# Designed miniproteins, single chains: the designs that were tried, part 81

Each design is a single chain, and the fold is of that chain. pLDDT is the mean over its residues in the fold that is shown.

## One batch from the design tools (miniprotein)

Design m2803
Fold by ESMFold2-Fast:
Structure m2803 (fold): chain A 56 residues (1-56)
Amino acid sequence: SEYEYIKNIALDVIEENGYLSDEGKESMIKALKEKGFSEKEINEIIEEVEKVLKEK
């Protein structure tokens, strides 16, 4: 599923680096655009990933 694809990419970036780097975000945005996600959908996904990482 599209959600599984996104989740796996995000987790791979986080697990390798322990955080979502600017370069990691750019790579995710590019991959999601290539998969046909809209700007709004991409922004929501990135925001959720960042929110999870910032939760104490």
Scores: mean pLDDT 68

Design m2804
Fold by ESMFold2-Fast:
Structure m2804 (fold): chain A 92 residues (1-92)
Amino acid sequence: SAAELVKKALQKREEGEAFYKEGDYEKSVRLYKEGVDLYIQAAKLAGNEEAVEILKSLKRLGDELYKAGDYEGAATSYYVGVQLAEHLLKGV
């Protein structure tokens, strides 16, 4: 199930990248945030508590930017989270 969560997160990243390139940062935010949430679940299943804590911190930054109305900044923050998760959870 961790591998299935990673696969879903990768799909969310690809979909989010498409919207980001179109300048649709609100849709990109939703997709990247979903990707981070899926990676947090995968990290929990893998027992990687350090990855869970790091990803939650990056998610919090994205959430704060989103509340400030900075959708481009929020999308970028969540995207950094999915990139880091892909690195930390490589081979789960």
Scores: mean pLDDT 86

Design m2805
Fold by ESMFold2-Fast:
Structure m2805 (fold): chain A 97 residues (1-97)
Amino acid sequence: DEKKKEKFKKAIEEADKDKDGYLDKEEANKLALLLDATLLEDEDFVGDKLNAAGAYKLVHYYKTGESPLESNPEEGKGLDKDGDGLISVEELLSTLD
């Protein structure tokens, strides 16, 4: 569904309210609610920024329409292009193409 993809891309871009290129807990959980997904936990963040585990959960729900049965940080690490342990807005958007 191209409209769903476009809406999700726009939602990711709009969620980055402070324009630091990363999603904090509030911003990432607003995306989770938009997807009707399970809310993210403290383990899904490094400090105040989305990590590989949290990114995996959001992308999994976007693609499948259901929450992952278990956390899989190893799959989410593939989204971490610069190896800093954080998932940027650009890295999240790349998963939708």
Scores: mean pLDDT 70

Design m2806
Fold by ESMFold2-Fast:
Structure m2806 (fold): chain A 114 residues (1-114)
Amino acid sequence: SLAEHIEEVIKDKGFVVIDVRDEEEFKEGHIEGAINIPLKDIENPEVQAQLPKDVKIIVYSKGGGRSKKAAEILKKAGFKNVEALAGGYEALLTQPGALKYLTSKNVPSFLYLP
């Protein structure tokens, strides 16, 4: 289940990465260990109920737009530790070395939107 997958990721990394792009984009390529929850589903209370409120959530999209909106929706819903990844998936494709930070427990603040 989504909740079980999230729990396993938290046990491994101490945080969760959410890809808010469409399923088709996710299948073509995504950040290792990321969970796909399209932006339209982020507003769903039943989906939000499966997300942790006490651990860091990092959201990303193709660029900054959808991930910024996803982070705002989650923050409004009571998730205090949510960050949108700056530049999205497209930026990571041009700077592949940045992906190493997203596979560790510590993600540098400079990778987040201001």
Scores: mean pLDDT 75

Design m2807
Fold by ESMFold2-Fast:
Order: sequence, then structure tokens, then C-alpha cells
Structure m2807 (fold): chain A 71 residues (1-71)
Amino acid sequence: SPLKLSPSSITVSVGESVKFTATGARGPADIYVNGKLVGQAPLEVTFERSGTYNVVAVDGDQSAQSVVTVV
């Protein structure tokens, strides 16, 4: 199955946390927020600044993306 990252799109408030889960992964998927490695799925990430964030899960040759809007 192709790698999927959940949630695929979410809006949260400043200081709120989002739990990212990966499905279709062959091992622990690496989670990147705006290109920075932050950990492995399943992972809870807290967003302390407003903005739009690109979250990418990587597992070998597969990747999946999520967009977080922080208001």
C-alpha cells in the first residue's frame, strides 16, 4: 500500500498539538516539518507560531504530505 500521513490537512490554534500517524509504512516513518526532521510516526507535534506548515512523512522510497494551518 502507498504511504499515507494522517491528518492530510488540518487547522489548529497556536500552541495546539497534532498527532501524525503513518499507514502503509514498512518501518518507522520519519516526520519532517518544513524540511526539518522532528521524529518518527506516530508523533505529536506542537505548533507554537501561526502559519502554514508542510509536514512530510518519509519511509524509504515513499513519501506522504500533510498541510497544517495554524491560526
Scores: mean pLDDT 86

Design m2808
Fold by ESMFold2-Fast:
Structure m2808 (fold): chain A 75 residues (1-75)
Amino acid sequence: SKAEEAARALIASMSDEDRALLAAAVEGARQGDPWGRAVVELAAKEVQKLVPETSLEEAVRAVERAVRDAAAEAA
């Protein structure tokens, strides 16, 4: 989807440190960490700026998929 493409482009433009931070935030959000949720929502809102038709829930899922895909490619 366009949201998934935007999320991948966003992650690809980040530093290694920022990608690691976002990956930690995605895992934290899965465990109910408020910090992790806040960071993932900020990334999701950046995706929504690129693809305005995307809901926050869809943008969050796109960010989570892009982080998972990047981790799989690095393995």
Scores: mean pLDDT 83

Design m2809
Fold by ESMFold2-Fast:
Structure m2809 (fold): chain A 107 residues (1-107)
Amino acid sequence: SALAEQLAAIRAGVDVLARERGLSDEEKERLLAAAEVALELVEQGDLEAARPYILVVQGYVAKAAIESGEMTLSAKSQAVVDELEANREEVEAILAEAAARVAARRA
């Protein structure tokens, strides 16, 4: 499944991010939940509903790359990081909603 392959790749990326940034298991699970919800909504063709989850995941990945010094972000990627940092409370709400949604599906 293309969805399963994409989720596995994202999980590997989040594992690297967690090790480099010292994310807690809880923070890692919330980020993975957001990625899972984003991929599911994309598979269903609901790109509008997927957008907030995609931006949150991209923002975390881009932030880690900048802070590691490994890359220079484009202006577009930098804008996503800036939006994530400016809207921390909204980002936390999106992550919490994704975690609750995934937990409800697995229960």
Scores: mean pLDDT 69

Design m2810
Fold by ESMFold2-Fast:
Structure m2810 (fold): chain A 77 residues (1-77)
Amino acid sequence: MSPLEQEKVRLEMEVGALLVGAETLKLYNAPEERIQAVLRELLAKADELIRKAQEVGDQQTVAQAQATKAYAEELLA
């Protein structure tokens, strides 16, 4: 409802789109380098989302974004 909450929702959409993008590249057997580039961008956006969610006091979104970071980190390892 607040402008900060709306910005959080938009960041959540961006993180979701990057996650789908990475999964799509994996499905089509894209080069590892390309998949890793998308995953690194996902990590950066997830960090931004965590900060915004903390400002709003949305601990559920903080936990969700942290889980997404762990997933991306595992795939980069």
Scores: mean pLDDT 83

Design m2811
Fold by ESMFold2-Fast:
Structure m2811 (fold): chain A 79 residues (1-79)
Amino acid sequence: GDPEAFGKGAGEVAKELGGDYVSGGMTAIGALRAGNSEKEASAAGFGTVVYAGMKGRLYAKPEEAPIGAELGLKVADKI
């Protein structure tokens, strides 16, 4: 699938769960509810944690969840 479309799907559900702050777990649940596999959901959650950490935060902003999920899937495809 398209990593950008994957990130948007996961991020939209994560926004509903987290309100103003999105954790890696919320992004992973978002990916699962959007119909993605457990491996893809784990990648989405991991990417969200990494992206938030790069910005010096423990949690992502809702608008950043799609970017974190996309990053996680791209990294997982190379490992």
Scores: mean pLDDT 75

Design m2812
Fold by ESMFold2-Fast:
Structure m2812 (fold): chain A 100 residues (1-100)
Amino acid sequence: MKPKSLDELRDFVLEKARELLGLTPEQIAEEIEKIRNGEEVDNPFLAEMFAILEAYAGKGKLLYDNPLVKEALERLGIDLSKITLEKAAEAINKVFEEAK
């Protein structure tokens, strides 16, 4: 995959969310806030992509109390102890391809 850093992975998620879902930056921010608060989200594909991003970025602080985040990580076969940048990017792209 092409992202080489956490910042590039974040940009990758935002780009996929814009292309696939037609969401505004404000709507993306609202969904991310819901996920962080353990709440239901309006768009499951954004929630899945963000769950992957947070799993990689927040290895010391994960939103495991949100069932949607937990289910997304389990469905995608993501092991928090073994997640790499490449695996995170591949999983995000898989969510994007499935949502087309």
Scores: mean pLDDT 68

Design m2813
Fold by ESMFold2-Fast:
Parts: C-alpha cells; structure tokens; sequence
Structure m2813 (fold): chain A 94 residues (1-94)
C-alpha cells in the first residue's frame, strides 16, 4: 500500500478519537474494544514517519483531552480505559 499522507493520518486520528468518544457516551467502551482500536490504528499506520506518528498521537491526545473536559459526567472507569488506550498507542507509535 502507499504510505499514508499526513492529512490521512490526522483524519484517522480524529476518527479514532470519535470512536472512543462515542463508546464513552454510550457506556460501551471496554478494555478489549479499546485495545482492538489501538491495534487497528497501529497496523493501518505502520509506515508513518516519526514526525507523522507524533502528529497523529498529538491530535488524538488533544481530541481526547477536549472530550473529557467537555464531558465531566463520563464514568471514571471509562476515562481510565480511554487514557490507557492512548498511553498504549503512544508507546507503540514511539
């Protein structure tokens, strides 16, 4: 496959954030589901440059932080799952 462009990587990062946000809003976010989303994102973006990976991760963090700040009623358990997923993604994309 062709290498993802920066634009494609950022769009995928926003989609990932939106999927986590949706799962948190519906109370359906699980550790297994979050792990599957991380694995799919890493596999899709394996060929990204270090700069592109850093930009995608930064976009994900910003979107997640914004969602959590705007939605204080999200249960602590779901917040922890989302944070753990982001930390795992950051480690795998480093």
Amino acid sequence: SALPSLEQALRSARTFAALLAHAMRTGSLTEEGAEQLVEAFVAEHADLSPEQRAAAVATLRAELDRFLAENPDVPAELRAIARAALERLERLMA
Scores: mean pLDDT 83

Design m2814
Fold by ESMFold2-Fast:
Structure m2814 (fold): chain A 97 residues (1-97)
Amino acid sequence: SLIEELEEKLEKTDDPEERAAILALISLLKYSDPETQELAKEMYKRGLSPVSILLALLMKISKSDEESVKKALDLLLEKGVITEEERKKILEFLKEL
């Protein structure tokens, strides 16, 4: 499962910020429905970082409209939290409800 793969990555990760993102994502996935877990797995297979997957799932859970999501992702891009490619991938995956 994705949770098992993330737990293995956590054991091999020394960076505190990356560890925090992985732990938050694991925690969120444990409380998520099967459809949300499958969406996260597809994002992971497409090479999204744990931070990007976490952000996408939080936006989905908040039931944010597409324009509000785009504005939030634009802000994260401006602040250097995500890349242009990650922004595009997050928007594509958020349409998989």
Scores: mean pLDDT 76

Design m2815
Fold by ESMFold2-Fast:
Structure m2815 (fold): chain A 65 residues (1-65)
Amino acid sequence: EKEKQKEVIKLIADEFLKRGLITPEQAEEILKLDDVQETARLLVEHGVSVDEVRELGIKAEEKLK
């Protein structure tokens, strides 16, 4: 449930940081969340495209399964 979402959020934050799409401060903010949908909205507000959020979200979920 929430713990699984937090793990997905961690994978997304790590990948976005690695790609230079977010700052370390933004990643730290995201890691405090436990809802993937809320995390996606924050990423879009920070200028990440909806397509990039969708693609990396799918990849993160695939890694956990």
Scores: mean pLDDT 74

Design m2816
Fold by ESMFold2-Fast:
Structure m2816 (fold): chain A 100 residues (1-100)
Amino acid sequence: MSELQRRIIELARRVVRAAREAARLLRENGWDDQADRLLRLAQVVMFKVIMGDLKGLAESARGLADFATDVARQSTDPRTRRALLEVARLARELAELAEE
């Protein structure tokens, strides 16, 4: 396995973990639809990693980052906003790594 593949897998695992935490906080605030969509987007990212689709990974990770940023702007809960911005940050890093 290449060093790049190892870094992508490690970062993708961090994205999924962050997305699960953000989804938990969204559900605590009654945002179940946003939580479900966030988790589905994170699953698509992981699927692209498993398939080795780097172009699809970059596009999916950017989509996840944009969605997380948009939901964060609408959230009034500081904990939920912080968790969503962490998802967005990690997903952007993953997209940039996939474009190398």
Scores: mean pLDDT 89

Design m2817
Fold by ESMFold2-Fast:
Structure m2817 (fold): chain A 68 residues (1-68)
Amino acid sequence: SVGDELLKKFKEELDRIKREISDPAEQRERMNELVIRTVNEGIERGLSQDEIDELAKRMADYRRQLLG
C-alpha cells in the first residue's frame, strides 16, 4: 500500500538522519521535517485521514524506538 511504502521510506531516512547528524537538536529538527514531508506526500498520493493517522502513529512509534 501507499502507507506501507511511505513508512518504509520514512524508516530508511530516519535511520540515515540518526547516523549522519551528530547534533541532537539538528537531528530532532530534521526528523520533525521528515514527519511533515511524509504526511504531506501521503495526502498528495490520496491517503484517507484514517490512513494518515495510522501512518503518523507508526512513524511516531518507530521514532521512539530508534531514539530510546
Scores: mean pLDDT 89

Design m2818
Fold by ESMFold2-Fast:
Structure m2818 (fold): chain A 99 residues (1-99)
Amino acid sequence: AKITGTLEQGGVKTDLEGTLSGNKVTFNVTAEVTGPAKLVLSNLPKGAKLKSLQVDGKDVPFTVEQDGKNIPLSTALTSPVTINTYLEKGDHKVVLTLE
């Protein structure tokens, strides 16, 4: 299934399209700058929980925000959801694992 959203970084918004396969969502993303990044996802499966975020095959720290509030990873999500992480400038493969 397709997952859609936006990458917000350095004041720029870029459209995202990912693929859901099993419990993993994969995005190819281009970061225009190095720094904090927001992945705003529009159509994650209702009730999905976020388990992990990988950038280029490495687990990275992230936080989840919904309606402008940080939420625990144990929380079942409703879309839209914002994932806050850090991206270096360049092209990245981002993999989100759902629970």
Scores: mean pLDDT 81

Design m2819
Fold by ESMFold2-Fast:
Structure m2819 (fold): chain A 62 residues (1-62)
Amino acid sequence: AQLAADQAVMDEIGQKAAEGVKKSPEEIKRELEELARKHPANADVIRGALAQALLVKERKEA
């Protein structure tokens, strides 16, 4: 129900997760965890994005 209010935050989370694929997993984790701390209502989305970013990194390193 708060989609419009949180849209900018959601977009920023997704953008950071996508760009984070180019960074180390530790850097991705730190940035996303800090964002989750600021936006606890979106913490589950942030953690999901982090998990996906790490999975993509692991697959590329195979």
Scores: mean pLDDT 66

Design m2820
Fold by ESMFold2-Fast:
Structure m2820 (fold): chain A 64 residues (1-64)
Amino acid sequence: TPAQVAKAANAAYGMLRARGFSQANAEDAVQEALIRLGAKAAELPEGAWQAYIGATALQIAEEN
C-alpha cells in the first residue's frame, strides 16, 4: 500500500476525531472508506485519494 494511502487514512481519522466522532466510529468509517477506494482506485488518480478517503469517511461517520 502506498505511503500516501496511510497518510490519507491518518488525516481522515484525525479529522473525524476532531469533529467529535468516537474512536470506534472513526476507525470503522476510515476502514470502509479504504474498502471503497480499493474498488474505485482505477478510476481515481493518487492525488485524489486523500480527498476521496476524507469525504467518504465523513459521509459514513455522519450516517452511522
Scores: mean pLDDT 79

Design m2821
Fold by ESMFold2-Fast:
Structure m2821 (fold): chain A 87 residues (1-87)
Amino acid sequence: NISTTRSQVQNNSSNAIQHTRNGDLSGAGSSLSQSGTVAYISGMRDSAQYFDQAYSFVQQSSPSDHQQVLDQVQQSSRQVIDSIDRV
């Protein structure tokens, strides 16, 4: 069900953004991983790829990269939701 998938992805993406804003990069990574899994299971592989890229970026980031991490998480979340809305 595309509507259920969209809601789950949106909620997990919002959690990732909030974790990033709070400086919790570990929590952000976990939420991004969950979003990617939901998208992949739902057959939305392009959307899953956006989350995988954001997850990799978060894992490779240092504390000095907080703003860059936030921008990446927000951009990837937007791209995923836009991708779902086009289906």
Scores: mean pLDDT 71

Design m2822
Fold by ESMFold2-Fast:
Structure m2822 (fold): chain A 68 residues (1-68)
Amino acid sequence: SRLHRRAAREVIDKLIELVGEEKVMAYAKENPVDVRDLEKFREFLLSVMEDKEKAEELYDEYVRRVSQ
């Protein structure tokens, strides 16, 4: 849980830098994400990012951080 929250914060901070905080917050409000649900978190990243390759890179980073 603590590891998931930390990893999610780091990935979401990078997402905010790429697409802006307002867009991230709007998508999170419409689709509340349980960061412990890897599929839901991946879907969230893919929904927010126009660049799907960058979204997959962020998801891969999240999975690596959580798997350690």
Scores: mean pLDDT 79

Design m2823
Fold by ESMFold2-Fast:
Structure m2823 (fold): chain A 93 residues (1-93)
Amino acid sequence: MELVEEALKALEAGDYQRFLEIRKKLTPEQKKELLDKAREALENGDYETAARYLSLVGAGPGLLDWVKQMKSEEERKKFLETAIENAEKELEK
């Protein structure tokens, strides 16, 4: 998804306004696909990638910075597992 790549570039550049505008254009189907990718990244221990995809689903642009600053892998895993579960419930509404 070209739109997802643009959103991730905006997030990396700290352009949160552009990131949020692109995120609004994502369909529920695209958000579910991103959530599946976030779960896959989490299972592989790639917490940074999981946080990037999860931020596009609605967890907010500060999520990646928060995860990067966490010192414990167990803390990162629990935090991201909870965030993914909450995002899944929100998409079912």
Scores: mean pLDDT 76

Design m2824
Fold by ESMFold2-Fast:
Structure m2824 (fold): chain A 93 residues (1-93)
Amino acid sequence: SSLLEGLLSYVDRLIAGSDLSEEERQLLRDYVRRLAASDLSDETLAALSREFTRRFLEISGLADKLSAEEKEQLEARVLGLTRLMLKEVLAKS
């Protein structure tokens, strides 16, 4: 799908030259594949971004180092970035 292709291109550009591990890069690619296959409803976006954030913190070793408030703030940021990414990709498709 054009949406999946656009999302994968977007994240590949975003993570190019980043210090992200192979596992973190794969998690992000799997996340955008799930987004592209979803109904893109606010409820689904919130659920998928929350799951992604939690898994990312686990594999990065940060899950036990962040407070509940910091985790909620990060989840909100990830959701905001997800919405921005979808808006930009859909506008170009």
Scores: mean pLDDT 86

Design m2825
Fold by ESMFold2-Fast:
Structure m2825 (fold): chain A 87 residues (1-87)
Amino acid sequence: LEDPLTEAEQLLAQLEVLRESKLSAVVFTVDKNGNVVKEHFAVENEEELLEAEKRIEAGELEPTPEEVERIKKLLEEREKIRKKAKK
């Protein structure tokens, strides 16, 4: 992670938004095999993480399109890091 400040600020902003309206958000990640996997973003605390997981599994939480898009951008940045490591 080349810009920890930007990523930390983005994660903090997402967590603050989630705390005010929702506890977690859905994120799409690419696993090591190149498959697109749907994951859920959770809050900092383990107890809050477990509650967030339950609500996502129940389908009670609807993450905003903006949150999904931002998380996709994080995935693209991670892919750039992979390419940089291979080079």
Scores: mean pLDDT 50

Design m2826
Fold by ESMFold2-Fast:
Structure m2826 (fold): chain A 92 residues (1-92)
Amino acid sequence: MKKKIEKLKIDYNAADSLAGYATGLLRAPHSPLAEAQARGDKKVAEYYAEKGSKELVDELLRRAQQDPGEAARYAKELSKKYKEEYNKLVKE
């Protein structure tokens, strides 16, 4: 159980960071703050890739380069799904 809980925590944090990255890419041309946010979110996602989310991070980065709006929506949905599963396994 602990390994599954840890993997879900890594996955929802990776997806959340990439949702922020993709959203930042959409706003970066109009906001230096959004550009800084996108850079930060990418670094956080790369950290979680090294912790076990490499395939997820690679997929979401490719999606963000192709269509950042779609990628942001998809990443938010994945983050929510993984976080809900994590919360079910963790005693609150």
Scores: mean pLDDT 81

Design m2827
Fold by ESMFold2-Fast:
Structure m2827 (fold): chain A 76 residues (1-76)
Amino acid sequence: SEKRKKVEELMKQMEELTQQILASTDLAEVEALIREMEKLAKEAAELLKDDPEAWEEFGRKVQELGRQIGAHLLSL
């Protein structure tokens, strides 16, 4: 599916942004990167709205990234 391929590209971008967030101690930079993450996550979610299996897998991956980001924010 072209939609699934686009979501894989978006997920790769989200993983890269997560690594940038985890490497930053600047709260303003972290907040800006989180906003970019939210934008990509929203785009991916819209692409998967009619694909329940891919939606479930995407949701699990986003939850894992969010857990890492949340732990990092508590350490700042």
Scores: mean pLDDT 87

Design m2828
Fold by ESMFold2-Fast:
Structure m2828 (fold): chain A 81 residues (1-81)
Amino acid sequence: MSAEELRKKAEEAVRDARYFSELTKLGQQGKLSILQEIGGRIAAIGAGTEGVLLKRQAEKLGDEEAIKLAEEAARIGGSKG
């Protein structure tokens, strides 16, 4: 995977993690069904897991920007508030 491809995947993981984390927050506010809230949490976990894997790949390439993006995705997806 090229550094550019890795950065794009990390950016996508960050967007997905943020989106699904926000769905979880809406569920806590009673604006979503319980099934939608659960689905959002599972998807956020998936995006966070992808972030962890992308971070390891970015570390092998020495791409500091990709590492930071992948860490952000992992942090957001792991944050199940």
Scores: mean pLDDT 70

Design m2829
Fold by ESMFold2-Fast:
Structure m2829 (fold): chain A 71 residues (1-71)
Amino acid sequence: SALARALLELGKALLEKGRELLKNAETLEEVLKGIALVLDGIGDLIDALLIAEREGDEETAAEARKALGIE
C-alpha cells in the first residue's frame, strides 16, 4: 500500500525530529513542540500499521510494528 508506506516513512521522520527537538529543548515551547511531533509520528505509524494489515501488506505492517516497538 502506497498510503501505508508513506505514513510509515512520515511517522518515522516525525518521531526522529521530535526526539531531536526534545533532546535539545531549552524552553517549554520547544518541549511541547517535540512532544507534539512524537505524538503525530506515533499516530502516523499506527495508521500505517492498520492500513497495511487491512490491505495484506505484511512487510509495511512488520516495519510499522518494529517502529512502534511492538514485536
Scores: mean pLDDT 89

Design m2830
Fold by ESMFold2-Fast:
Structure m2830 (fold): chain A 129 residues (1-129)
Amino acid sequence: SADEAGDRLASTLTGAAEASDSLEVVFWAATDEEEELARRVIDRVKAARSNVTGTVRRGRPDESRLEIRLRAPKEVARVLAERVAASAAEFLRTVLGGAEVEVELEYEDDAETGLAVARVTVTARRLRP
């Protein structure tokens, strides 16, 4: 179900936050139902970890997008980003049924702190409204 998919995503994001300095989530919702589900996921992660920031925004009616930024030690940032990307893609596939899912990953090293910033963008597009 969508609720079970949301619970799995929240668990993955909580685990990533535990291993990170900070985790930011922006959910671009296409519908009111997606907005409500996204708020429940984000609120659950924020309740579990104080280093999480989350925002739900209304996007295009034909597109849902998850944007996740994590700041973590260089040694783990890529693995965390890959886990988060896989979980976010599975969440959007489950919630949107038959949507095409696109994943983008960007990585930036901070030489002064020993941390890396990973940016994960997962986009699901409806073929027709």
Scores: mean pLDDT 84

Design m2831
Fold by ESMFold2-Fast:
Structure m2831 (fold): chain A 81 residues (1-81)
Amino acid sequence: MTPADATVEAVGAARRGDFERALEIVRKYGLPEVGIAAAAEALRRGDFEGALELGRLAKVLPRVAEFAEIMGREETAERAR
């Protein structure tokens, strides 16, 4: 799987609510873009715990906080700071 394919699969898994699969992909590739894309989709679906874990594994929690604020998810944004 290429990093681009990994990003598509991770976002797809998050959209389905399969955050365990999304976390596996982020853990395997360790690319910030994969983590950011999957975490943004988790936030959009309302899985705040999955978004925070994806952000933590990809080391992009500040970006997750920014996306949560943009989406009006103030509590999740505060937890990502």
Scores: mean pLDDT 72

Design m2832
Fold by ESMFold2-Fast:
Structure m2832 (fold): chain A 74 residues (1-74)
Amino acid sequence: SMDDLAEEAMRVVYEISEVMRQLPPDQAAQFGAQVDALIDEFARALERGDVEELQRVVEQLRQLLEQGRQLAQQ
């Protein structure tokens, strides 16, 4: 459901925020900008009831989280 996608998006965003605390400020700022853009896309998709777009944004948030985790290991 859309509510399930919203809950998942919020959870992934929280995890990205935790990863960002481990990154240098410059990299954290870049990740923050990408998260903000995806949150805006998610909000617009919610307003339209576009479930496919919501799923796409959640997947992009998951990919961003994985990238952040890889950077935090470097």
Scores: mean pLDDT 86

Design m2833
Fold by ESMFold2-Fast:
Structure m2833 (fold): chain A 72 residues (1-72)
Amino acid sequence: MDEEIERLLREVEELAREVGRSSGDPLEVQLETARRFEREMEELSRRLAEVAGISEEEARRRVLEVADAVLD
């Protein structure tokens, strides 16, 4: 269980780093990366809620905290 949660949070960190790396890309590429990031963050939040047995709201909060830590 805990290993699965750690894996999901690692996926969030990787997505956040991908968004950070896109800062030098053309605007169209940055917008597409941002849209993909939003979709994948929602999916990861749902999976985290299921795996951890927490609410989707709590899972989303954790996912956003991890992403913010990488992007700051």
Scores: mean pLDDT 76

Design m2834
Fold by ESMFold2-Fast:
Structure m2834 (fold): chain A 65 residues (1-65)
Amino acid sequence: KAHFATTPEGAIALAAKLVADMAKRGMPRDELRRVAEQIARSLGDTLGVDPEKVLAAAEAAIDAA
């Protein structure tokens, strides 16, 4: 089974999960968005994923937490 970090879809899902976990621990939304932006940039550079898709998934995870 492929690890999440080895596929674009898996990397996006992992980023959303990490941000959701931080939100549940009470991290402020401004800090969560800064972290999400850094993750989106990093994944765009390393895996060629669309940073907007990473940000959208992370923001949805923050809102659901």
Scores: mean pLDDT 75

Design m2835
Fold by ESMFold2-Fast:
Structure m2835 (fold): chain A 69 residues (1-69)
Amino acid sequence: MPTREEIEARLREALARAAAGELSAGEARAAEFGLLVVRYGEEAFREEVAKLKSKEELVAWVERKRAEE
């Protein structure tokens, strides 16, 4: 069973490959969301997602979290 750190490292590698044009936009987005789940924790992520009613709100939440870094 991979550790949290190991999963996070794989997701970062996937994002680096996406930046190099080796992955599809969908795969890059999946890796980005996966990294947020690992970083903020599944329960916290589920709570934030449950508050959102649309794709636009979900995208805004992701952008806000990235801007806070």
Scores: mean pLDDT 64

Design m2836
Fold by ESMFold2-Fast:
Structure m2836 (fold): chain A 100 residues (1-100)
Amino acid sequence: MVANLSEEEAKELEKEVKELLEKLEKGEISVEEAAEKIAEIYKKILGLSEEQVEALKQGLVEGGEKAVKQVLLTLLLVAKIKLKSPQEELQKIAKEIEEI
């Protein structure tokens, strides 16, 4: 779903997603805060409208921590694919998504 992500943008996305995942796992951020940051990332990458951003945010909040983690891991996978990360790393992330 990220057709025009540059390598630089992919590196920034990887860093941001990893930070959000770590903070969420440690309980340092709420599900609502994580959902808001995810919606902002999608707005930047996909050019979502304000209505689409609100719909995504609401859906993530309703899905709870599992939905937020699933989307964050999916974004991490997309970033790592763009960065041509080793297949082993990609498989580990895919497995984590399936275990949610």
Scores: mean pLDDT 80

